# Ledger of designs, part 57: designed miniproteins, single chains, continued (3)

Each design is a single chain, and the fold is of that chain. pLDDT is the mean over its residues in the fold that is shown.

## One batch from the design tools (miniprotein)

Design m10087
Fold by ESMFold2-Fast:
Structure m10087 (fold): chain A 56 residues (1-56)
Amino acid sequence: GPLLENIVRLIEEMGLRRGTELAAREFGLSEAQIAELLKLTDPREAAEAIVALSRR
C-alpha cells in the first residue's frame, strides 16, 4: 500500500542503514528491533519488516 511504498522510497533516498533506522524509530520500534532490521540488505524487505513489527 502507499505506506509501504513511502518507507521504501525513504530508505532508497537516505541509504539502507540511515533510512531503515529513521523509519523504524518513527514507528516506535525498540533499539533491539532496529538492530535486527539493520541485518537486512534489501530496502523493500526492511520496509515490510518495519510495517509488520509496527502492528504488534
Scores: mean pLDDT 84

Design m10088
Fold by ESMFold2-Fast:
Structure m10088 (fold): chain A 111 residues (1-111)
Amino acid sequence: MEEYAERGERAGALGGAAGAEGVGKTARGAAIGAGEAGGGATGAAVGVAGIGGAADGSLAAGGPPAGPGEAGRAGGEAGGRAAGLAGAGGGEEAGRGAAEGAERGGREGAA
């Protein structure tokens, strides 16, 4: 049981230094990666939608072939509406609750 503890201490010492540099780069990468993460998520959603339509080829008896233009339109509307609704609702409520709590706490302590 001691071999697992020595490997933990060596990994902890090197992991601490690499973790501190990783956190700094990840925080800066998170600010830049927030745009890339949004683009990657949208691209993945559109890609999965396109692949899903190809997998359902088992019902090829009677449906018009969904044109490559309609699949792109469905992915664009779903992604844009969901992102807009989530951003609008979360931003106003969080900002208003924090602002009212800060003013009320500061003004009663100064008498």
Scores: mean pLDDT 46

Design m10089
Fold by ESMFold2-Fast:
Structure m10089 (fold): chain A 58 residues (1-58)
Amino acid sequence: IDVLEERIKKDPNDAEAWAKLGALYANEGKLDLATEYAKKALELDPNNEDAKKLLELI
């Protein structure tokens, strides 16, 4: 989580980091945060497969 948070701080347009952090929140049961982060990833990259799969699961 901390590594992905640092990636986002250095590059807020890193859609992959947003998607991966969202997946980690989903694994923790924080589905509202997971949804928010997955949507952010798709705003940055509409073709991000990790974010699309995450939204299909939640």
Scores: mean pLDDT 79

Design m10090
Fold by ESMFold2-Fast:
Structure m10090 (fold): chain A 70 residues (1-70)
Amino acid sequence: MTDEERKALFEQFDTDGDGVLSYAEFTRLARALGLPVLSAAELAAFDTDGDGVVDWAEFEAFLDALRARS
C-alpha cells in the first residue's frame, strides 16, 4: 500500500477533518491496513502529545517503528 493510499484512508477515518484520529478510529484504520491491533495503553505510548488522539505524523512514526522492528 502506498503512502497516498494510507493518507487517503487516514483522511477517510478522520470524520472531523481536523487531521487527527481517536484511538478507536486509529484501531479501525490499522485493521484496514492489516496492521497489529494496539491496546489503549500501547496507543498512548505513540501519542506523544498525550491528547488522546493520533495525528498523521504519529501514525507515520508508528509505521516506521513497525518497519524498524521487522
Scores: mean pLDDT 69

Design m10091
Fold by ESMFold2-Fast:
Structure m10091 (fold): chain A 102 residues (1-102)
Amino acid sequence: MERRLTATITVNSDGTVTGEVRDEEGRLLAKVTVKAASPSREAILAALGRVTDHLVATLQREFDRARAEGEKLEAEVTFTSTHPALPAALDGRTVRLEPFEA
């Protein structure tokens, strides 16, 4: 049976970066929030990187579990930014992840 997960990474105007992973029913599987050390672009990108790494690790665990169970899993990561230091060009960016490689 095929499962779908949606991950959303939001860069907030206050300099926090929030990541969430949800299933097809909208159930929250994981949530992480990281505050940038300063309002600088570099600090916000560092916080974004930490949130992204945490969500990728969560998604990888879900892929590993699906593989062990013989299931197919798809995941999409969507980025949204309301912070002026990070371009709105990242808003609506979606990356599809493959279940796993042999």
Scores: mean pLDDT 72

Design m10092
Fold by ESMFold2-Fast:
Structure m10092 (fold): chain A 57 residues (1-57)
Amino acid sequence: MREAEVVTDYTAKSGAELTLKKGQRVTVLEELDDEWWLVRTANGRVGRVPKSHLQLL
Protein backbone atom coordinates (compact mmCIF):
# COMPACT_ATOMS: atom_id res chain seq x y z
CA MET A 1 0.00 0.00 0.00
CA ARG A 2 1.40 3.43 -0.93
CA GLU A 3 1.42 6.04 1.83
CA ALA A 4 2.65 9.64 1.76
CA GLU A 5 3.36 12.31 4.36
CA VAL A 6 2.27 15.92 3.86
CA VAL A 7 5.49 18.00 3.90
CA THR A 8 3.80 21.42 3.82
CA ASP A 9 0.25 22.67 4.48
CA TYR A 10 -2.08 22.78 1.47
CA THR A 11 -5.37 24.68 1.29
CA ALA A 12 -8.01 23.38 -1.15
CA LYS A 13 -8.86 25.82 -3.97
CA SER A 14 -11.92 23.87 -5.19
CA GLY A 15 -14.28 21.11 -4.06
CA ALA A 16 -12.17 18.54 -5.95
CA GLU A 17 -9.12 19.30 -3.73
CA LEU A 18 -8.26 18.48 -0.11
CA THR A 19 -6.99 20.77 2.66
CA LEU A 20 -4.03 19.01 4.34
CA LYS A 21 -1.74 19.81 7.27
CA LYS A 22 2.01 19.21 7.45
CA GLY A 23 2.74 15.82 9.06
CA GLN A 24 -0.60 14.29 8.00
CA ARG A 25 -0.49 10.80 6.46
CA VAL A 26 -2.52 10.00 3.32
CA THR A 27 -3.00 7.02 1.00
CA VAL A 28 -2.06 7.63 -2.63
CA LEU A 29 -4.87 6.21 -4.79
CA GLU A 30 -3.78 7.44 -8.23
CA GLU A 31 -1.05 9.56 -9.81
CA LEU A 32 -3.24 11.72 -12.06
CA ASP A 33 -0.40 13.54 -13.84
CA ASP A 34 3.08 15.02 -13.17
CA GLU A 35 1.66 17.63 -10.75
CA TRP A 36 -1.49 16.18 -9.11
CA TRP A 37 -2.17 13.05 -7.07
CA LEU A 38 -5.50 11.62 -5.90
CA VAL A 39 -5.29 10.76 -2.19
CA ARG A 40 -7.47 9.54 0.66
CA THR A 41 -7.15 10.83 4.24
CA ALA A 42 -7.38 8.60 7.36
CA ASN A 43 -10.96 9.86 7.93
CA GLY A 44 -12.03 8.76 4.41
CA ARG A 45 -11.97 12.06 2.49
CA VAL A 46 -10.77 11.78 -1.13
CA GLY A 47 -9.44 14.56 -3.35
CA ARG A 48 -6.63 15.98 -5.45
CA VAL A 49 -3.43 17.55 -4.03
CA PRO A 50 -0.15 18.77 -5.59
CA LYS A 51 2.45 15.99 -5.41
CA SER A 52 5.05 18.64 -4.41
CA HIS A 53 3.25 18.79 -1.02
CA LEU A 54 3.69 15.01 -0.47
CA GLN A 55 6.63 12.73 0.30
CA LEU A 56 6.13 9.03 -0.54
CA LEU A 57 6.93 6.69 2.37
Scores: mean pLDDT 82

Design m10093
Fold by ESMFold2-Fast:
Structure m10093 (fold): chain A 111 residues (1-111)
Amino acid sequence: MAMATAVVTATLPADLPREEAIAQARRAAEIAEEAARATPGTVAVHLAGQSQALAAGQEPELPEGAAPRAQVAVEAEDVATARAAGAAIARAVAEALAAAGIEAEVSYTVE
């Protein structure tokens, strides 16, 4: 079957100070990666977008007024499995971020 990818995005408030935005985005990326790795049916897990740069120790480009995002991508054997994994990861990330006191909107898409 053709592999499918689910991308889970946690979008933080756009009005956070830069240092706080970077710290919260890093923590959100860690939570998202942990949730993705704990989800059954995933073939591969990798950080995406700005989360990949943050993990590499690079300073992300954060335009003024742009909302910081933490993203994780998961590969699955098919679209149905990717959608189920994306939904499960998004729920787990939303709960974990709320428990950590981080405000974020969590969504997922399937490619």
Scores: mean pLDDT 74

Design m10094
Fold by ESMFold2-Fast:
Structure m10094 (fold): chain A 68 residues (1-68)
Amino acid sequence: AREEIERLKEELLALGATHAARGGDREGSLASAESIVAAAEELLAAGVPEEEVARLLREALEGFRASL
């Protein structure tokens, strides 16, 4: 779960950065990805199970990708 969470965080940030670099809204796209990652870290700090956080990150990544 932790390894999956780190990979999902990297993929979200890479998508946000790539979209911003290609003439997208840097502040909007990257900030959205950063916000999702920060929310996941807060859930982990609050004691939410790693498997549940990974599931939420997968859903967030799918939604983020669909919005691009």
Scores: mean pLDDT 73

Design m10095
Fold by ESMFold2-Fast:
Structure m10095 (fold): chain A 89 residues (1-89)
Amino acid sequence: SLKEEAEKLIRKGKEALSNGDFDKAIEYFEKAIKLDPNNAEAYILLGYAYMLKGEFDKAIEYFKKALQVDPNNEEAKRLLEKIEEAKKR
């Protein structure tokens, strides 16, 4: 299914993140979102990849999109708080 293909792309993106290949991770997560736009985890991981690149405004955008999909998502809330702390420094 499209959802199962999206989950495979999310796993590949996570592997790219662990290897420090943030641009490749972004590509995998963007493809996952196109296949399954209701997957909050994919938006969180895309935001996290942008955060690791120092692109905080894009990271905030994707964490907010994750909260639009899943308003009670504690990980997305936690990562938004982390960016606010990073912006103060």
Scores: mean pLDDT 87

Design m10096
Fold by ESMFold2-Fast:
Parts: structure tokens; sequence; C-alpha cells
Structure m10096 (fold): chain A 69 residues (1-69)
């Protein structure tokens, strides 16, 4: 899987996490936030856009924190 594909999957997982959080589905929001962080870190490791990957990781961590609160 390319770094671009990993970034796209991270963005999709982040979107799903935001939708789940908005519905009050905290367990699903945490699951998708974790997926987003894993894909973003994998993209960075694969030589993808580090700034974009770091921003996606940060957003995923914030969503996971909000869902766990």
Amino acid sequence: MSAEELLARAEEALRRAEEALARGDYQTAIKHAMEAAVYALSAKAAGGDAARAEELVRRAQELGRQAGE
C-alpha cells in the first residue's frame, strides 16, 4: 500500500470517527480514531507527507480523547 493510499485511509477513518462521536457512539469513534492514527503513522514511515501525517495523528488522538471522556 502506498503512502498516499495510507493517508487517504487515515482521512476516511478520521471522518468515520467524527461521525460516530457526533452520534454519541464513543466505542466506534475510538476504534476509527485508532485506525486513523495507525494509517497516518504507517504513511509517515513509508515516506509520505510527514506534516500531513502528523496532523492526522494529532486529530485522531484528540477525537479518541473526546470519545473516551
Scores: mean pLDDT 84

Design m10097
Fold by ESMFold2-Fast:
Structure m10097 (fold): chain A 71 residues (1-71)
Amino acid sequence: AEKLVEEAKEHFKKALEAYKAGNYKEAVEHLEKVKELVEELAAAGAISEEEAKAALDYLDGQIAAAKEKAA
């Protein structure tokens, strides 16, 4: 479980770095990977359903914003 959390943190960090650099497409790719890892963590029971929903909602908002800036 810890390994999935560390992978999610790493991808989120890369998404923030890409976003700051104006590389919005790359930021979207990393955020989508974080979303995948959050779903894996929820399926494994490592996070609650409520925590997963909050994280996924936040990530979906960030992905939408980054996609709009990439257009």
Scores: mean pLDDT 83

Design m10098
Fold by ESMFold2-Fast:
Structure m10098 (fold): chain A 64 residues (1-64)
Amino acid sequence: ADELIEKGKEAYEKGDYERAVELFEQALQVDPNNPEALRLLAEVYRKLGDTEKAIGYEAEAMRL
């Protein structure tokens, strides 16, 4: 999980938001209740303009 989070952050910093989504989704497959992965996925979807998904992942992270 941690390695996937680090790779996802690297992709996000480079502006590769689609790759960041893939990596954070893989992290959630390993640990579905990882609040860091949920928050980061919300941030990426916000950058992609998917406000509904961003709010959904933020809500999940806040409930953990």
Scores: mean pLDDT 80

Design m10099
Fold by ESMFold2-Fast:
Structure m10099 (fold): chain A 91 residues (1-91)
Amino acid sequence: MEVEVRGERLGRPVVYVFGGGRAGAEAAKDALESLGVEARVGVVGDTGIVEGSGDLTGEQAGEVARAAAEAGPEGSTAVVIGDGGWAVARR
């Protein structure tokens, strides 16, 4: 799986899980909560959307993106966008 990270700290992270649906969204929520970040889940079509309340390091954002993309079918893409950076994982 390809994972790219930019930025050292991401504030107010939002995770988009394209093609991952609810499974990708729930994995992103679980990953955020394991890092102490409260998360809220939404789904629009086959796209999971998860809003985190808190900050992530760039490394942590990459871990969240990877977990979310891995939970989706092949071809799923997870994008974490925050103040100060982004992370992307492609399955």
Scores: mean pLDDT 88

Design m10100
Fold by ESMFold2-Fast:
Structure m10100 (fold): chain A 59 residues (1-59)
Amino acid sequence: MSEEEREALIEELLAAGLSAEAMQALLALGEEGRELLREALERSIEEGIRLLEEGVKRV
C-alpha cells in the first residue's frame, strides 16, 4: 500500500467515525498499524472501524 493510498483511507475512516485517539494509536504502531488498517479495508467501513478500535485497545 502506498503512503498516498494509506492517507486517503485514513481520511475516509476518520470521516466515517474513527476516533482521533485510535488514529494516533495506529500511527504510533507503525508497520503493525499499517497491517491493521489494510485488514480493516477488506471489511465494510463500519466493521473496519470497529476492528481498528478494538485492535488499538489491545496495544
Scores: mean pLDDT 69

Design m10101
Fold by ESMFold2-Fast:
Structure m10101 (fold): chain A 77 residues (1-77)
Amino acid sequence: SEGEEGGKEAGEAAQGGGAERAIEGAARGAGADAKEAGGDEEAAYEGGLEGGRRGAEEGGAAGAAQGAAAGAAEAAK
């Protein structure tokens, strides 16, 4: 059944892509915000947490969207 195959493929790709992108986004966001805080360790820590949260949300959404689109395209063949 194409619907089940497409759904499984899209779901797996979305989960994998979302997780990978979320981890990458969190690392990049945390690093960028911490760097902007300079030598203030407290500000760097707070900035890192906020940047990490933002990066994880944006990265996860992008990865999930890419995975879902790829699965849908495959199911349409």
Scores: mean pLDDT 56

Design m10102
Fold by ESMFold2-Fast:
Structure m10102 (fold): chain A 70 residues (1-70)
Amino acid sequence: AAADAAAAYLAQLKAEGERSIKHLENVRKADEARDGPAAGARGDQLLSNARKKHEELIATAQAELDALAA
């Protein structure tokens, strides 16, 4: 029950993070098209930070799930 709920939550976090990153990719492309390469570079930094935070969040959630399964 608790492990199943944690697994469902992890799947939701993965899906939400992927949607957020995709949205930022679209924003980055639009900003670069409108405001030029400097705006694209700023978007690349935001994307890099978002991907890192997403990976850290998933790793933490996975570790919690693994602890519940033990």
Scores: mean pLDDT 82

Design m10103
Fold by ESMFold2-Fast:
Structure m10103 (fold): chain A 50 residues (1-50)
Amino acid sequence: SSVAQQRDQLAAEAAELWKKAKELEKVDPEKAKEYMKRLSEVGDQLQSLP
């Protein structure tokens, strides 16, 4: 895939992870933190793209 397609896919993944973290924030804070860590990893991948 092109770099632009990879960025779009990672951005969509980040949005899903953020949504899940928000849903769990008050119900299961530990799981919410796990989703936020995944979001950070996706952010690192976005930063590493040319």
Scores: mean pLDDT 83

Design m10104
Fold by ESMFold2-Fast:
Parts: sequence; C-alpha cells; structure tokens
Structure m10104 (fold): chain A 75 residues (1-75)
Amino acid sequence: SLPPPRYVTPSSDSIDQLQQQYNQIQSQVDQISNENFRRAKNGEPIVYSDNQRNIIQQHVDSVSQLSRQLDQQSS
C-alpha cells in the first residue's frame, strides 16, 4: 500500500504542475493496481505489459520530481 501524500502548501506553479502530472498518472496506476489485485486474489501471477511498466515508471518519476521540488523549496 502507498503512503498517503503529505499536506504541503505550495507557493509556486511548478509544484502545482507536478501535482497535476502525478494525479493524471495516478489514475492509470490505479487501473494497473486493480488488475494486479484481482490476479493476486485469484492466485494468478502478477504480470506487467510494457505499456503498464512505462506508466508505473512515469508515476515513480513524478513522485521523485515532487520529492525533489519539495526538498529544493525547504532547503
């Protein structure tokens, strides 16, 4: 399970843009998670297509960008 996002009061447009990107990708990741959850529930192996792996990678990249931006804001 993913940790809940921490509340942050952004003061720049760049954080808003990164959050929007995160939210867009999150919707796609939810579909992948639901499929894998159903597979696991049925005792089936979890398998990712190349397209699904790319979506997950984009999600990871978006989280990394948000984390980096927040660190820069706090430093």
Scores: mean pLDDT 70

Design m10105
Fold by ESMFold2-Fast:
Structure m10105 (fold): chain A 101 residues (1-101)
Amino acid sequence: SKLVEELKEKIEEALKESIVKAAELAQETTFKLHQLVSDKEVGKALMELRRLAIELRNAYLDPSTTPEELQKLIDKFKEKMEEAVKLASKYLQQLEEKVKK
C-alpha cells in the first residue's frame, strides 16, 4: 500500500530531525491505523510498534539511557516498523482484491 509506505517515509524523515517527534508521530499513526484494521495479526504488529515508539521516546528522555541502549531501541523500532508496514500493505491489498469482484 502506497499510504502505509508514505507514513513510514514520514516517520523515517522525522527520525532524522528528532527521536521524540518520530516516536510521537509513530504512536499517533499506529493508533489511527489500528482503529481501521480488523485483522488480528496486523493489529498486533501496529500495537507492538506503538509500544516501541513509547519506549523509544521514554528512553531518549531518560538521562540514564546509554547511547548503546538507545541505538538498540532505534534499530528494534525500525525493524518493527518494516514488519508492520509489510503486514498492513498486504492487508490493504487483500481488501482491494475483494472490492474488485
Scores: mean pLDDT 79

Design m10106
Fold by ESMFold2-Fast:
Structure m10106 (fold): chain A 76 residues (1-76)
Amino acid sequence: MKTGTARAAERVIRHVAPDMEVEVEELDKDTLRIRVRGERDYEAILPRSKATEGAREFAEAVLRGEEPKGPFRDLS
């Protein structure tokens, strides 16, 4: 079962950028992996406390055509 934080991060990306596929996985008690697939593939490993905020900033940057900042790594 995903935590509320993991579900919130997933929902934020889907709301802001619905054309992207998003997966959020709990790696550990305090660590989440967020993977996003679209025209480019991105992955981030984030502490739970920053997952929702990081997901929102990422999705907004991609929607604006900007390079995402922070822990999201381009895998393309």
Scores: mean pLDDT 73

Design m10108
Fold by ESMFold2-Fast:
Structure m10108 (fold): chain A 59 residues (1-59)
Amino acid sequence: SAAVEKGKEYLRKGVAALQAGDYETAIAYFEKAIEYGASSPGLVAAAQKYKAQAEAGLA
């Protein structure tokens, strides 16, 4: 679906931000990935794991 594809784009942007050390930006993108990818359990699970890593980096 278009929503899932948008979720995948946000997941990619979040991972790029995470790799750059932009933890706050990464968290925001992963939250968007979860919201748009809600119908895809795999996408949601991946975004949640990466979000937790970004949150750990921020602490």
Scores: mean pLDDT 88

Design m10109
Fold by ESMFold2-Fast:
Structure m10109 (fold): chain A 114 residues (1-114)
Amino acid sequence: SDEALLKALYEYIKTIYDSLSPEDQEKFLQAVLEALRGHPDYDPNKTYSDEELLELEAKSLYESAIALVPDGDDETKFEQAFKILEARLKKLGIEISEEVLEEAKKKALEVLKS
């Protein structure tokens, strides 16, 4: 379901985010906020929490995945969302170990299948 996929993507992002250094956490949140500034729903008078920015990134990944694979199942959409997030992190110069990526994928898939 859309709700299960969004919850799984949130868990994936949160697991990766929690593994980052404070400097890389700041870079990531700033990139999410900058992307949000281009959105019509952006409120320039609002202070966004870290949690809200992570939820907005999950929604962004979900929307991007369904646009690329509209007829894909939840696992196919999830795989596309992983690739998109990994590409975004790489552009920011944020390095994630394979061990962290595997743990994040495992936790997210458990949420998706629950």
Scores: mean pLDDT 83

Design m10110
Fold by ESMFold2-Fast:
Structure m10110 (fold): chain A 60 residues (1-60)
Amino acid sequence: MPSEEEQRQKLASELSKKTEGWSQEKKNEVADKVVKIIEENKDNPELAYKEALKYLEEEK
């Protein structure tokens, strides 16, 4: 598996890219939700990353 740090950096980059142009309020709400998903799945980084990306897809 990729390291926890690599997964975190990748997710942060994807979040920034996908929310580009959104309002700061919406970006903050999405970021907070992503953090919660990661915290809930911290024992499985692959699942955490997948669920976070899925959430971002739904917020289009």
Scores: mean pLDDT 73

Design m10111
Fold by ESMFold2-Fast:
Order: structure tokens, then sequence, then C-alpha cells
Structure m10111 (fold): chain A 73 residues (1-73)
């Protein structure tokens, strides 16, 4: 439904914000990195479950994955 897609969009954007805040505040503890990994994993599962998701949210998931990969290097 449009409402479920909207909720998914908010979740993907919220994940991006959490990653950006971790970078800004230099929050790189093992626990914080595991939380971010879980959030990105949850975003991916949610998008896979919703075939009608707009490309903008799929693109945001890929950006979230790239940001997370840079943090783990």
Amino acid sequence: SPMEITKLGFRVIATSTEIDLAIKNKQFSKEKLEELKKMVSDNEELIKANPDVPEIYKKQLEENKKKLEELLK
C-alpha cells in the first residue's frame, strides 16, 4: 500500500541519518557498527519484501550500504 511504502521510505532515510550522525560524532564502537549493520540489513529485507518500492528508496539503500562499507574499512 502507499502508506507501507511511505513508512519504508522513512525507515531508509532514518538509517541514512543514523549513519551520518555516527560519522559526524565519530561513534565507531563495535556496538554502534553492529547497530548500523542491523539497520541496513533490515532496510534491505524490507525493500525485497515490497516489489512496488520506488527506485529512490532502492538508491538510498545502496548509498547506505556504501557509507557503511566505508566505515568498516
Scores: mean pLDDT 82

Design m10112
Fold by ESMFold2-Fast:
Structure m10112 (fold): chain A 79 residues (1-79)
Amino acid sequence: SGAAALSDEEIERAERLADTLEKNGDYKTAGAVYDLVGRYYEARGDLEKAREWFNRAAEYYKKSGDLEKAEQYRKRAEE
């Protein structure tokens, strides 16, 4: 999958992109960006970092009013 090919630079860009999206009120897209980074770490077996990014995805989905996705990623962050 494409997620496994992300570099540390792409991860930093994803963080900056999410910050920009948050400033524009695009919380749902910001949540999707954090989800992508979480899946990257999960694919690499870095479950601690994956949990951190899924927790951030849950927070942004909650801010966007997408409570189903917020709960989904909150649970995923606890696994």
Scores: mean pLDDT 79

Design m10114
Fold by ESMFold2-Fast:
Formats: C-alpha cells, structure tokens, sequence
Structure m10114 (fold): chain A 98 residues (1-98)
C-alpha cells in the first residue's frame, strides 16, 4: 500500500474506534468537565475529516490523535476504563504513524 493509502486506512479505523468510545460515553452520566472534553474531541474529529477530504492526511491524523487523548481523559473521568484504554491505544497508533 502507498503511504497515502496507509494513512487513509488508519484514519478510517481510528474514526470507527473513537465512535465506539463516544457511544459508550453517551450511555453514562458525564460530569461537565467530561462533557466538554467529548465536545472538543467531536470538533477535532470533524476538522480531521475535512482535512482528509482535502488529502491532508498527516494533519488529519494529528487532530485525530488529539481527539483520542481527549476521549481517553473523558472516559477516565467517567470511570470507563475499557473506553479509556481503547482511546489511548488509538492515540498511540496514530502517533506511531506520524
């Protein structure tokens, strides 16, 4: 696979994994702090997808890694240890690709 195809595939997998984390958090009663982190992560995912549509995959992956870190922190605050672990794994894999 080309570098571009590898980054695009990684972005798609990260988007799916972070969607799972966000869906888990939607079932929990979140503190205002955790809710703000989820909202910031959602905005970063939207901007990452916009950059990816422009072919700016490395920039998209950087924003996606930041979103993953915010979701990990939100999950930790909410007591979702599994969600936090998944989000941290996503952040690490995105950073390794950059």
Amino acid sequence: LSREQQLEALLALATMALHIVRKRLEKLELSPEARELVERARELVREANRLADEGRYEEALRLMAEAARLLAEAAELAGDEEGARLARLVARRLEEAL
Scores: mean pLDDT 88

Design m10115
Fold by ESMFold2-Fast:
Structure m10115 (fold): chain A 58 residues (1-58)
Amino acid sequence: SASEEARRLAEEGRRAAAEGDVATAAQHLGKGYAIAKEAGDEEAVRYVSEVAEELGLG
């Protein structure tokens, strides 16, 4: 589902950030945010936004 894809992208963003790849982390988080927003899933939007903020990318 779009919600699961958005959350998966947020987790991939966390992995990329942990590896020092900030550009890839930002790309994954941006895609996850867009998917969640287009799906109208406010919980997924908030989750991706929170992950981005925790990583200093929101």
Scores: mean pLDDT 85

Design m10116
Fold by ESMFold2-Fast:
Structure m10116 (fold): chain A 80 residues (1-80)
Amino acid sequence: MRAASAEEAKAEIRRLAEEAVARAPSEETRQRIRAVAEMGIRLIEEGADPNRVLVATRLAIAQLLGDEEEYERIARENIP
């Protein structure tokens, strides 16, 4: 599995947030998705593991969208 650099992980978080925002049913959900993406980017900038932050951000976005199947898939692949 591909290990992401800090810059690659931040770029991927921004991409995921934009895609999720386009699918979000409400303005509140869009704001929460952007807040999650911002937090992930800040954590990477503060020295957190980019791959761990990327996984956590993907899980949070899936949960905000109510996609429980996608949440379980990501968790199964990435969390022991």
Scores: mean pLDDT 77

Design m10117
Fold by ESMFold2-Fast:
Structure m10117 (fold): chain A 60 residues (1-60)
Amino acid sequence: SMAERELRRWIRERYRELSKVLDPEKVAELVQEVNRLLEQGKSPEEVRAEFEKRRRELLS
């Protein structure tokens, strides 16, 4: 769907930004976790919320 494509594009942009400030291993863990949420059929809104929560924790 268009919403899924927009979500995946948004996530890729966030990963690029995080790669500049976080250890590669931490970014990889976040990528794997987000991929699991997508594979589990979580909605775009749920995936975005979980991503932002973990991003804040990693940047704290």
Scores: mean pLDDT 80

Design m10118
Fold by ESMFold2-Fast:
Structure m10118 (fold): chain A 71 residues (1-71)
Amino acid sequence: SALRQRLLELIGRILRIIGDILDLEAQLAQLQAQANPDQAQIAAIQAQIAALRAERERLLEEMRRLEEELA
């Protein structure tokens, strides 16, 4: 069904975002551990993490609603 297909799409997108956040958090930690870290690059990565977390929360809300319709 279209509803199940959308649910699988959302799950896939959420898992990809989680992976991206973990990778960026690892990069951020490595940069912050450096002597004289690049503050502009740190700020850019922090902004990317914040945007991805916001998108993840939005998709999780969509998934919850879709699961309620599927039940």
Scores: mean pLDDT 87

Design m10119
Fold by ESMFold2-Fast:
Structure m10119 (fold): chain A 89 residues (1-89)
Amino acid sequence: MSGEGVKNIVTALVEEGLLNPNDPLFKNDGVLDKDTQRALARALDVTLPKPGVEDYDGEEAKEIIRAYQRRFNVPGPVDGVIDAGVTAA
């Protein structure tokens, strides 16, 4: 996943003080890579299905997006998809 939806999630978490923009392992480049997924999971206090696994797949990404949708009351369903509601938030 990449683009404005990911950047908006990251920006919102930085503004809330949940992400440190100076963390060297974290990049706001609009790409939902494994390092970004781990940073977002930690920031959103997400208990992923495989605790202690440092490499996450698409299901873990959806759990992170659902946590963001719940935390920020994003309009629409809590479905773990970066949609217009996530992009507009």
Scores: mean pLDDT 62

Design m10120
Fold by ESMFold2-Fast:
Structure m10120 (fold): chain A 66 residues (1-66)
Amino acid sequence: MEILRRGRLVALIGVRELPDGRYRGTVVVFDASTGEILAVESVVAETEEEARRKARELAERLLDEL
């Protein structure tokens, strides 16, 4: 699990293998001061590294937009 922080916002990144051999990267963004969940998004990729990279890119984008 990877954690990115931008001011009051925290993004949690998880990657897991799916039953079909693909990988799902999940991003949860919350406000650390209130505990409010602001966004939950996921991406699917063919490899663990690709899923991790895409999830990190998604997390960075969400942190910039929120």
Scores: mean pLDDT 82

Design m10121
Fold by ESMFold2-Fast:
Structure m10121 (fold): chain A 83 residues (1-83)
Amino acid sequence: INLGEKLPDDISKLNLLLITPEGIEVYLEEIEKDGQKGYKLTFVKDNVIKGVVTVKSKDDIAQAVKEGVEAINEGKVINKDEL
């Protein structure tokens, strides 16, 4: 499913954080929007983007990963931007 977002042109900014047993790949990117620094998580399954979650703080990454993985395991897509 395409969430209406394009993959980042520079994949070198993407860091693979983990792959779940279900085959969900979670990528992390540091971003800035209007002077605010954030962290973008991209969730990929079967070569399809199933989720994009942006959080304001590094401390929120673990919870965002958990939430995104859970939603996708339930057959849902997730699109959440806190910036």
Scores: mean pLDDT 74

Design m10122
Fold by ESMFold2-Fast:
Structure m10122 (fold): chain A 69 residues (1-69)
Amino acid sequence: SDADVELYARIASADTGVPFEVALEALRRGVELLREGREEEAAKLVSDQTGISEESGLSAARAVLEAEE
């Protein structure tokens, strides 16, 4: 849900200093790529856009996907 994406986007924004909207868009696209089985691309996109590690980016996108209703 959007609420789960927003939660992780706020965490990423707080951790890295990137704008919330940048983190939000990156996580939305990362979750979409992860649903498509494009795990490596999801990790790279979230990392590139937010400044968090690829490992953290993948973990965040996966947490959003698993929390989805």
Scores: mean pLDDT 79

Design m10123
Fold by ESMFold2-Fast:
Structure m10123 (fold): chain A 68 residues (1-68)
Amino acid sequence: SAELLEELRAIVDQIVKALSKESLETKKAKVEEAVDALLAHRGVTDPAERERLREFALKYFEERYAEQ
């Protein structure tokens, strides 16, 4: 849903802000961990949907990095 996509963007934003002094690899790993945890909490069990949402969050993370 649009609401879930907003929540994924919010998680990326929080991790980038909280880990501002960490390496990009560390930030990316933390984004992947947080996304997996959120999807499990939301009951997203379909592997294809989980991968699509994970890719969405990582793409948003990469776009935010490109703005630096």
Scores: mean pLDDT 80

